# Designs tried in a protein design run: designed miniproteins, single chains, continued (2). Part 72

Each design is a single chain, and the fold is of that chain. pLDDT is the mean over its residues in the fold that is shown.

## One batch from the design tools (miniprotein)

Design m6655
Fold by ESMFold2-Fast:
Structure m6655 (fold): chain A 65 residues (1-65)
Amino acid sequence: MEEEIKKLLEEAKEHLKKAEETGSLEDVQKAIEKIREAYKLAGKETEELKELENRALRLYIQISE
């Protein structure tokens, strides 16, 4: 479980980095989906999950505005 969460978070980080470079909303959405899956598996909001979710939402707003 924890290893699966770690993998999802790493994939989310990769999508966020790609979105930051390309301005792709699709990559932000993929990152958000990975974060949501990690949240469901964790069953609670961790500091790392909160940080990544906040980063993804800020980036989504920045690109969509």
Scores: mean pLDDT 79

Design m6656
Fold by ESMFold2-Fast:
Structure m6656 (fold): chain A 87 residues (1-87)
Amino acid sequence: EVKLSRLEQAAAEAVGALNEVLKETKDVSLGKRLAEPTKELIEAVENKDAERAAEALRRLAELLAEELPEAEEAVERLRRLAEELLE
């Protein structure tokens, strides 16, 4: 089986966490606001740019914390993934 890189794994975990939040809230407007930072994350992964990916993950965490404060677990996961990519 093809192993995902650390960067690809972090992006997959982040997208998974965001999809679970969106599935529970059913907020289409929140999904639209998350679209641009998610696109930046995917582009950073394609370019193998860990610093850019970490920046996109932090933006996603900040946006989610502002728009949906009850999603604390998802916010913490995104912040942790961003920090791990820079180590």
Scores: mean pLDDT 78

Design m6657
Fold by ESMFold2-Fast:
Structure m6657 (fold): chain A 66 residues (1-66)
Amino acid sequence: DELRKKTIEEIMKLEGLDDPEKAAIKTTNKLLNGDKEIEEFLRKLAEEGSPLAQELLDTVEEQKAR
């Protein structure tokens, strides 16, 4: 939805990429590697009501917990 698109656009802007899929993959890999800057960025977007930002954070934390 609208919030999902906003989150993807913010990620693309942060990573300097025009491809939303590549931007999402790069961001997910950074999260899995413990990049605190990306984690804080996504937490801010989730606090602002982005369900995709929260979904990405939850997915990475679930993988770390396993």
Scores: mean pLDDT 73

Design m6658
Fold by ESMFold2-Fast:
Structure m6658 (fold): chain A 64 residues (1-64)
Amino acid sequence: SEKEKKLKEIEKEAKRIKEIIEKEYKESIEKYKEDKEKVELEKEIKESFLAMVESIKKLEIEKV
């Protein structure tokens, strides 16, 4: 159905964005690996971005 196609596209886009966030996080922690405070901050930033993606995904699903 059209609704199922839209739901799959929303899921694919969310997954793509999450993969970008995870990649950026891994690059940041490698850069700051000796600075525990910066590593913890990067972890919090990653978790905030992932939460934002989930919120946007829920809003987009609601529109379908």
Scores: mean pLDDT 84

Design m6660
Fold by ESMFold2-Fast:
Structure m6660 (fold): chain A 70 residues (1-70)
Amino acid sequence: DEEKEKRLKKAKEKLEKSIEEELKKTEKVKEEYLKALKKLIKEMEEVEEELSEMQKYNLELMKEEVKKLE
């Protein structure tokens, strides 16, 4: 069935383009998130002495997240 094969090929091409566009968007979002996260880490480090133990723990988790994203 030539029409079925043609529809499957078009659906696959459309899906592949959609995935590529979403991956490009994800990379930009990742870069912006990483930049914002690094800024927040810097701001928290500037007041580290005033942070609660829970906030210090969250700061360490954020630093670990940055390492995972890099």
Scores: mean pLDDT 77

Design m6661
Fold by ESMFold2-Fast:
Structure m6661 (fold): chain A 62 residues (1-62)
Amino acid sequence: AVLSEEQVDFAVELAKEAIKRYKEGEDLEKILEKVRKELSKHFSEEQVEELVKRIEEQLNSL
């Protein structure tokens, strides 16, 4: 899916916050739930699923 520059910026900031929370010892499931909720305000359901999956892969690789 093609994302606007504004959507990319929002997703990048949200991913940074998720990484920070994960490094602070917050539960992965809880982090992903918060990410999904925030993304759902600005992205379609398909975009949310794709972005959540990419963030989950990043967190699992830390």
Scores: mean pLDDT 79

Design m6662
Fold by ESMFold2-Fast:
Structure m6662 (fold): chain A 62 residues (1-62)
Amino acid sequence: EEVEKYEKLIKENPNDAQAWLNLGKAYAKEGKLDEARRAYSKALQIDPSNKEARDLAAELGA
């Protein structure tokens, strides 16, 4: 549900770091940790200064 919502936002705005961060959080809530890690990595590629994305990626061993 949340995953589909943020996937649609990213399809329209692929450089939205906050949408990628939120997609990662949605994947993590579903236990999809590999997908969450990839989404956090994408958020960091767009905004490397995003501390929240960095901290969440580190928690998943990324």
Scores: mean pLDDT 81

Design m6663
Fold by ESMFold2-Fast:
Structure m6663 (fold): chain A 60 residues (1-60)
Amino acid sequence: SELEELEKWREEKIKKLEEEAKKIEEDPSLSEEEKQFELEVIEGLIDIIEGLYKYLSSKV
């Protein structure tokens, strides 16, 4: 169903972003400032995905 596909899309996208966040946190080549900026970007992307999921799931 469209709802199941949408839930899978959300879970997949968030999982990838969480994996990227972990890589950023564990990267010794990045400065504290670079890590903070990149983690804030990932947090913003997760918020966008959650908002989009909430909007689209309400239309199904």
Scores: mean pLDDT 86

Design m6664
Fold by ESMFold2-Fast:
Structure m6664 (fold): chain A 103 residues (1-103)
Amino acid sequence: SLSPEQLEEFNRLDKEAQDYFNRGRELYLEGKYEEAVEEFKKAIEILEELVKKFPQADHAKSGLASAYRALGLALEKLGKTEEAKKAFEEARKLYDELGLEPL
């Protein structure tokens, strides 16, 4: 199990990533796809840091996979099909590592 200080750092970064992800989703629903992409990329940066620092935290890997999937959907709306494909491939790889099917 994590130390109290490590758990506090994890929870703080996890919340920050979730806040960026939620902003991206709101922007996506408003049709603001370029802005949604920026917010999802910020969530991905934080989640990649969490996965690097806490490689056994399946929750962080699941969050990263979801953020890559959301990025892919926003990029598809912008017609950036090749970039979207790469984002979906990153999400698939993470879900496969977790034994989960992406939705």
Scores: mean pLDDT 89

Design m6665
Fold by ESMFold2-Fast:
Structure m6665 (fold): chain A 86 residues (1-86)
Amino acid sequence: EALPTKEEVKAAAEYARKLLEELRREAEEVGVAEEVEPLLEKAEEHLKKAVELAEKGDLEGAVEHLRKAEEHLRKAAEIVAEAKAK
């Protein structure tokens, strides 16, 4: 299995940031913003770390932090999806 390039990590982080912004908006719309915000903050921290590590050439570390960000975004999306089912 190959590690992604620095450009691929940056692109993934930008897409994840866009998803984070959309999830924040959706959470507000369905009334779960306060439950979701701690997960979004942790995801944002991991996205920042992923970009910093990619800039330094630590692609393995960058991928680890992208994965952590994705885990937090997934949990946030689950909360939003459950709220939409009301």
Scores: mean pLDDT 85

Design m6666
Fold by ESMFold2-Fast:
Structure m6666 (fold): chain A 58 residues (1-58)
Amino acid sequence: SDEELKELAEELGVSVESLKNLLKLLQEDPALARALMRRDANASDEQIERLEELAKKL
């Protein structure tokens, strides 16, 4: 999971710390987290799905 997290952070152009904050937000408010990922990270639907899977493993 740590390596997948680093790869996804690089793909999105964000820090691992920012990505961890987004994963935490996905657990608390998934709709808001998805909106922020699209707005701030320009994330694709595939990247959002990968983040949702990672959030489930935390």
Scores: mean pLDDT 76

Design m6667
Fold by ESMFold2-Fast:
Structure m6667 (fold): chain A 68 residues (1-68)
Amino acid sequence: MLSDEELARRITERVQERLKKENIDAKVEVSVRDGKLVVRISGIKTKEEFDKVLHIVSEVVREEADER
């Protein structure tokens, strides 16, 4: 059992790990507000980089939801 804040932190850590593995120089912060995940992405330089970061975030969120 994870609190929503712990879940958001875990998602943030996993996304940052994947970004590092893919050599993407971007920052992603995930938080929970009013029962919703809020994703803040910064350091994006290109549209292709943004699309890839968004895909990674979506995958990690799905995986964490499946682990519950």
Scores: mean pLDDT 76

Design m6668
Fold by ESMFold2-Fast:
Structure m6668 (fold): chain A 104 residues (1-104)
Amino acid sequence: KERLALEAAMAAGVAAVAAGVAAALAENEEARRLAGEAAEEAGEAARAAFEGRAEEAAREAEEAARKAREAAEAAENEAAREAALAAAKAAEKAAELAREAAEA
């Protein structure tokens, strides 16, 4: 359904913002780079979902979630770690919603 695609796009947008915050807060280069990559993938997932490419959006959101979790593991400060974990959860939700949209 069109509504599920919009919800997937919104969840992916939240993931992109949270990953961007994680990158800005990261005190070490590796965490900043991984969070930046997660933000880019989440942005691609949001665009794909908005354009009705639900299967592609699910795949991109799953990649964003994986990179966001890697950013959280690499983070040396708690604020960056928490932001990266929030990004991972939002990206996981976006992937689930996008998969449901692809089925509808």
Scores: mean pLDDT 87

Design m6669
Fold by ESMFold2-Fast:
Structure m6669 (fold): chain A 63 residues (1-63)
Amino acid sequence: DEKEVEELLEKAREAVEAGDFKTAGELMKKVEELMKSLDEETREKFMKELEEIQRLGVLLATA
């Protein structure tokens, strides 16, 4: 479900911003599993969002 992926990505971003990298990692892993059932165009969109959240997490963890 596309909406479920969007909700998980939002929660993952919130977790990263809160410094809860464990929860963010669990949510991102669930997003990757759900994306396997989506069409290519939708997967590319969510993949970019996932990469942005991962980059934010690295920046915050190293700051």
Scores: mean pLDDT 79

Design m6670
Fold by ESMFold2-Fast:
Structure m6670 (fold): chain A 71 residues (1-71)
Amino acid sequence: MELERMREELERAREVVEAKRPEISEEAYERAMELLEEAERAAEEGDIRMAAALATAALLVVVGDEVDKEL
């Protein structure tokens, strides 16, 4: 169940990144997607904590780029 739940969270995180793509820089989008790919690999290797950390990092990249553009 833990791996299945993590895969669902990674899918949801990808949906957030894709939805935000028009509002963020290409660099931020590419970095967020790279982090999500690394998170998926970590989850497949059974490192659920690393997968969660990388998914969080991907979402923070998106949020950080949005804040930087509004300043």
Scores: mean pLDDT 78

Design m6671
Fold by ESMFold2-Fast:
Structure m6671 (fold): chain A 68 residues (1-68)
Amino acid sequence: AIEEFLKVIEENPDNSEAWLALGKQFLAQENYEEAIRYYRKALELDPNNEEAKKNLATAEAKLAKKKA
């Protein structure tokens, strides 16, 4: 749940996996703007995270289509 990942980030803000997990939760809720924020933070902490890169691209593409 979102609350569990927020608690992890509060205790360890450098945990890229927790930021990625929050991004996935917001993507599932179709909140693409928040998903993008959390994926970008995950990539700042772990630039080689291929899952975060792929999910960021997906969220950005979905947001662009929503505005078109």
Scores: mean pLDDT 80

Design m6672
Fold by ESMFold2-Fast:
Structure m6672 (fold): chain A 75 residues (1-75)
Amino acid sequence: MAAARAAELAAEIRRLVEEAVEAAKRGDWQTVEELTERIGRLAEERALALGNSPEAAANVGRMARQEVEELVRKV
């Protein structure tokens, strides 16, 4: 069950990252900000589904947000 949920969340995160990159290409920084925050929350939820502690999961969420910020900076 946890593995299936984690896979579903990973697929959704990938989709949102692609949308954030496309929004950045359009100069739609409000959408980039909204998607970056959502990606962080889903990454945290995925880490929890994989058995990480709440503290470790929160760190995963923060790192995911920073990774998206780096990706959109390259656009």
Scores: mean pLDDT 85

Design m6673
Fold by ESMFold2-Fast:
Structure m6673 (fold): chain A 97 residues (1-97)
Amino acid sequence: MLDDAAKALADSLSESAGLSKEEAEELVTLIILDEEIAKFLKIPQDLKLNEDQLERLKLFLVLPYDYAPELAKKYGLPKDNKVDKETLKKLLEKLKK
């Protein structure tokens, strides 16, 4: 599903935010497949990301309000960029629907 580089990002999120590897991979997959996020980050929805596209995705997940404040607000991310496990689980729930 995810390429090796996108899986590495998911593994990094699992380690830093305490998500399971499965939850982190699902989150990264659903973010890429979300039409508004993909359009804003200029990411193809084919789950194959180049280095620049991965960096944009990483910036959105690590510093959402500094990088994309309007998008971060729309998806319920915190204004102080405290993207913890609870925040990412809520984002995952929103993207699953």
Scores: mean pLDDT 77

Design m6674
Fold by ESMFold2-Fast:
Structure m6674 (fold): chain A 56 residues (1-56)
Amino acid sequence: HMLSEKERKARLAIEQYKEALELYPDDKETINKIKEKLREVAKGTPLQEEADKLIE
């Protein structure tokens, strides 16, 4: 199974977002930047729906 470059980046962004929530829960600026990046890289990939649910 081969993931597209965008799908791999989206998966990494999901992991980064989860880590940021764990390590920097009070750093709203960092979390918001990661949310924006996650939305951007997940757009148009099969992971878009999963990413949208995580950041809502």
Scores: mean pLDDT 76

Design m6675
Fold by ESMFold2-Fast:
Structure m6675 (fold): chain A 90 residues (1-90)
Amino acid sequence: GALEREILEGMAHLTLAVTLTILRKEGKEELAEEVKENFEKAEELAKKGELEEARKILEETVKKLREEGLEEEAKLVERAGRLLLESYEL
């Protein structure tokens, strides 16, 4: 229901906020901003029902973090993305 969607969205946003804080603390401010912008774009696409396009942006963001050697941050973004997409599939 609506409450379940709100909880999933809240968990997605919290997971993202933690990830952005970690990246900024590591001096990766430009990458943190890119991750934030990509997540916001994915959320707007998900709101429009374009879940596959939202998933693609999230997957490309995760791939970039892995290419930078940021595996734990990549896992956090992957989790946040799954929670976000699940909130729009309810």
Scores: mean pLDDT 88

Design m6676
Fold by ESMFold2-Fast:
Structure m6676 (fold): chain A 60 residues (1-60)
Amino acid sequence: GPVLAVVTKDFTARTPDELSLKVGDRVEILARLDENRAVVRLLSTGETGIVPLDLLEPAE
C-alpha cells in the first residue's frame, strides 16, 4: 500500500524541486532520495516535490 506520513513541522520550499508543507499535512512518500530527503505527494493538492524526512512521521 502507499507509504503515508504526517508533517510535524512547517517547511518552505527553497528551490523549484522542493514542496512547501504545513504541520498536519498528509503526504505519500513516493521515493527516498537519501537518508535526509524524499519525494512526496501532498494528498490534499496532488502536488509533488522534495522534502526533508526529519519533518515526517509515519502514518496509516
Scores: mean pLDDT 84

Design m6677
Fold by ESMFold2-Fast:
Structure m6677 (fold): chain A 67 residues (1-67)
Amino acid sequence: MEKVLEEAKELIEKGGEEGRKKLVELALSGQLSDEQLRELIEYAREKKDYGSATLLGMILKEREELR
């Protein structure tokens, strides 16, 4: 859903510990699709938030291994 993706992008732009925690919770809750996670990983890299990109990449990898 577009709304959840936009919220996740805002969390990356806002930064900080609480923002990253909420971003990870959204990814783990299944509210973000695999394609949306890929988009967010690239968005985080564009914003130079390599920590968020790495965490989201790990979550995506685990989802792919469970398939």
Scores: mean pLDDT 79

Design m6678
Fold by ESMFold2-Fast:
Structure m6678 (fold): chain A 74 residues (1-74)
Amino acid sequence: MEKTREEMLRINHQKTQEAAAVLRAYKEAARRDPSRAQEYLQKGRDEVGQLVAEADQQMDEILRKGKEEAERAA
């Protein structure tokens, strides 16, 4: 259980940092080229959405494996 929780926290931290970096990069691109600001902001939202979906899938897989390990140990 502890190992599963630690892995989930690690993934959440990594994906949060990636999402923050993506948003900062697209906001800076929008500031440099205001004529394309809407395009950059939309791309930023789309990429963050993908990162969240990936994190959810990875956490689900870790929970599934953790449950299997717990059932084997019982």
Scores: mean pLDDT 78

Design m6679
Fold by ESMFold2-Fast:
Structure m6679 (fold): chain A 70 residues (1-70)
Amino acid sequence: DEEERAIEEVLEYVEKKAKEAGLSEEELEQLKKFAESVVRDLLEEGESVEEAIETAKLMVEGLIELLKKE
């Protein structure tokens, strides 16, 4: 399943980046849900698996930066 594999890859990336940023477990779980939703939405809109993964990773990095500034 392409969708499931894309989600798993993005979730592993989110865990790595959240740990590097020193986020709480609660913040990590919220980021995982956000990333999963982004991947699903992009795939439903006809984006490729690779495009969905890269876009979700970029959006997660941006959200982590916002969380650290707030």
Scores: mean pLDDT 81

Design m6680
Fold by ESMFold2-Fast:
Structure m6680 (fold): chain A 60 residues (1-60)
Amino acid sequence: VSTHTVPLEELTKRLGLPLSASEEEIAKALKKMLEESGIKVKDVKVEIKGDKAVITVTTE
């Protein structure tokens, strides 16, 4: 399990999402990106806290 805090604007830009994207949309896009890079992801949890996103990734 890995937990990361990143600027929301940077994260949404990297994923091709608008800044108004929901936590669920960000988690889904991030999981797809990680899986396409060869990482087997079991779960991705995203919590938006102001202008930052707290991301928790669980790998298989």
Scores: mean pLDDT 79

Design m6681
Fold by ESMFold2-Fast:
Structure m6681 (fold): chain A 70 residues (1-70)
Amino acid sequence: GMDTPATVESLRKAVERALAEHGGDPATRRAYELLKEILDEIEKKHGKDSPLTDEEVERLARRLQEALAA
């Protein structure tokens, strides 16, 4: 069977949950806040229920890596 693709809405809910649970660490909080901003940008392009493209997933990973390195 086909796996359910990740959507902007599902990833945003995961980020909000992670911030609520693990937001005590400043680096982790910064990374998740940045990820939320990126998801908002992708939502404008794809909509809440649309599956993310591989390109958008790679862009998310890259920007998250940059946030964690700072």
Scores: mean pLDDT 69

Design m6682
Fold by ESMFold2-Fast:
Structure m6682 (fold): chain A 92 residues (1-92)
Amino acid sequence: SRADRLLGLAMREATLTLMGSHDQKKIQVARLASLAVAYIDLGDLEKAIELAEEALKIDPNSVAALYALAAAYLRMGDEEKARELEEKARAL
């Protein structure tokens, strides 16, 4: 599904940051985005959105957090909000 593709993109971006970054802010944002993806997989969309939004407060240009938040909104049926978040991530 489209949500599964967005989750895959979020996981790849977060994992690459966690494996390759020594920037504490980037690591914190990637950890929050990765945790959001885990909560989406568990079906806790409310917690996932909270964590992804926390990541975006720290870094509004976090591609991992934007894709995670887009996937959560797609699973909630909010196609329009998901589209806006996906477009923002792709423009970065």
Scores: mean pLDDT 88

Design m6683
Fold by ESMFold2-Fast:
Structure m6683 (fold): chain A 69 residues (1-69)
Amino acid sequence: TDEALARVGELMVKGAELLKQGKYDEAAKYFREAVELARALPPSDLTAQLIRGAEEMAKEAERKAKEAA
C-alpha cells in the first residue's frame, strides 16, 4: 500500500513536470495512470483525495492539449 501510494505520487510529479513543459497529452497520460492506480488502492479519505486531485489534473492537461491542437 505504501509503495503504491509512493507510485501515485511519482506519477503525479512526472505529470506536473510534463504539464510545466507544455507536453499536455503526455502529462494527461501520467495523471490518468495515477487515477487508475489510486482507484486500485483500499478505499480511504486519502485515496479519495488522491483520485480527485489526479482526475482534476488529468482534465486540466486534456483541456490544454485540446486548446493547443
Scores: mean pLDDT 83

Design m6684
Fold by ESMFold2-Fast:
Structure m6684 (fold): chain A 88 residues (1-88)
Amino acid sequence: MEEDMREAMERLEELRKYLKELIEKLREIAKELPEAKEELEKLIEELEEALKELLKALEEGDLKKAIEYAKKAEEILKEIAEVVKKAL
């Protein structure tokens, strides 16, 4: 039981690392697009909140909420992609 909990915690920490890296890369993209930077930073903040709620839902074992926040994160990523396309 305790070993299963440690493995789950390690997997969640790995996921947190990957999500943090994604956010940092998106912030670097925002820095390269000064005219869209403010809009991109707002969308990135919304993405961070959605990902935070996703991780919380996963920690609580609420798969329905996890799926809902994953979909919200996907929608925000689509908006970020459209803002980047318009700025290029």
Scores: mean pLDDT 80

Design m6685
Fold by ESMFold2-Fast:
Structure m6685 (fold): chain A 70 residues (1-70)
Amino acid sequence: AKELVKKGEELLEEGKRAFEEGNLEEAARLYEESIELYRKAYAIEPSEEIKDNLLEAGANLARARKKLKE
């Protein structure tokens, strides 16, 4: 589970960088991959930390998708 969380955090940070660069499509893709890894980690070992990471990644994904549709 911890390795999945670590990889999810790495992808979330990569997504944040892509978002800052204006690459919204790449940011959304990276956020989606981060969410998938956090969901897998949560299924193995549920924790508040993973839940918070899921909420953050989901919020960032929603923001990127909203800007893509504008």
Scores: mean pLDDT 83

Design m6686
Fold by ESMFold2-Fast:
Structure m6686 (fold): chain A 45 residues (1-45)
Amino acid sequence: SLSEEIAALADVDPEKAARLADEHYREFVENGEKITKEALKKAEE
């Protein structure tokens, strides 16, 4: 999942992980977090 990818990246490059999380967090806010999570979960399956 995206959350796991961000967590793994944080161990190697915390700045890049923070940027990735910030970008996706802004998308969650715009589209509604639960809707975005549902779509992301479906895509990551």
Scores: mean pLDDT 68

Design m6687
Fold by ESMFold2-Fast:
Structure m6687 (fold): chain A 74 residues (1-74)
Amino acid sequence: MEEVLERIREIEERIRELIAQLPEEEAREAVLMVQQAVAEAAAEAEARGLSELEAAELVAERAEEVLKEIEEKL
């Protein structure tokens, strides 16, 4: 659990860094992309009957993937 919480904090820090460095419109788009990935991962976890820990891991993984794609496209 602690490791997943650390990953979530890192994700939050990366999002804050993107918001600080990007123009407002691009920052908003990036945040929406991450939020969509998180929502989709949460819905998938619920549909699959995953535990709270497994759901958190899936959400973190999907958010990390989207953030990497955004950072690479910049």
Scores: mean pLDDT 81

Design m6688
Fold by ESMFold2-Fast:
Structure m6688 (fold): chain A 87 residues (1-87)
Amino acid sequence: MIVKYKVKLRLTRDMTKEELEALIEAIKSVEGVYDVEFEKPIPERYKKGDVISLLVDIEDNEEVIEKLKETIASFPGVELLGIYKLE
């Protein structure tokens, strides 16, 4: 079953658009992730301390959620604030 999750990230440093696009691609590469989109329009400049919200469509199972967390945790310059199931 595909379920939408909200993923909140904080930038731990200033980040380029290319680096954020690389993060989105890394998340999309996780098996069981079907779509990733920004909840709000992408800002022209990404600053340390900015909070980014992503909407992610995934298979509703613990393995996919854990792999998603691992992928985010391994990415430099971001801190995972939370993952929230949307109904």
Scores: mean pLDDT 80

Design m6689
Fold by ESMFold2-Fast:
Structure m6689 (fold): chain A 96 residues (1-96)
Amino acid sequence: SIKEKQIELVEKLIETAEEMKKSDEEKAREIAYKRAKELSEEMLDFILSQNPDTPQSEIDKARAKIDEIAEEVAKNYQELVDALPDLKEELEKLKK
């Protein structure tokens, strides 16, 4: 279900943020980059499964943005770490 997919994504974000919090800055940026890329690709696949009529041009544009998104998330990884309490609150709301 959509709700189950949302729970899965938020859980992965929490796991990633906790791993980054335990790591030094260089390792945290590496974790952020890899996870942002993986989650962006999973999100694109999910969106496409819900929107089968999505034009190929939009898919290609979205894929081109994945690396840019991953680089931005890696640069700003501390924002995700700082968001941990909010992410945990969102997860609790989704489980209800």
Scores: mean pLDDT 80

Design m6690
Fold by ESMFold2-Fast:
Structure m6690 (fold): chain A 61 residues (1-61)
Amino acid sequence: GAEELIARALELERQAVREVILGRYQEAARLLREAADLYAEAGDEATAQRLRESADRLSEL
C-alpha cells in the first residue's frame, strides 16, 4: 500500500543525505528522484515535486 511506498522513499531520502555528506551529489540526486517516484506512486504529488526540485539543484553541483 501507500505506507510501504512512503517507508521506502524515506529510506532513500536517508541514503541521499549520506551521499550529500560524502560529496556524491549525482548519486544523491538519483536517490531523491527514485524517492520522488515512490511518493508519486503513493499519491503524494506535492512531496514528489519538492524532491525532484531538490534533485535538480543537487545535480548542478
Scores: mean pLDDT 90

Design m6691
Fold by ESMFold2-Fast:
Structure m6691 (fold): chain A 70 residues (1-70)
Amino acid sequence: LSPEEQARLSAERIIEEARREAERAPSEEEKLQILADAYSNASRLLRGHGLDEEAEELRERSEELREEAE
């Protein structure tokens, strides 16, 4: 796999693991926070590998989720 493909797979895994964790969260607010953190982490990973466009999309989702959690 190319470094870019590995980064995309890693980002996808971060989000999938967070979704499973969010399903077990006791409140909607905690679910949104878990997902927001995962999207933020995935965005940083993609940006580190030069996938700036995909990273921006994930960063926007993270911000939206954080606003909902408030």
Scores: mean pLDDT 85

Design m6692
Fold by ESMFold2-Fast:
Structure m6692 (fold): chain A 64 residues (1-64)
Amino acid sequence: HMSDLEIFRKVLEAVRKAETDPNASEEDIKLAEKFKKVSKELLERDPNVTGEELIKAIKEEYEK
């Protein structure tokens, strides 16, 4: 299992690449889309969701 910091950095880098590089890899684009979907789902359940809860949800989804 990857550490929380390692997963967070990887996701953040993938989001940056997907937004700034039109030739970003499919893996980067998929990871960025997964991050956006999880964020939307959490905000729809609770608009006051914390960053820690978001990171935890992303980690659980990534480790599946």
Scores: mean pLDDT 73

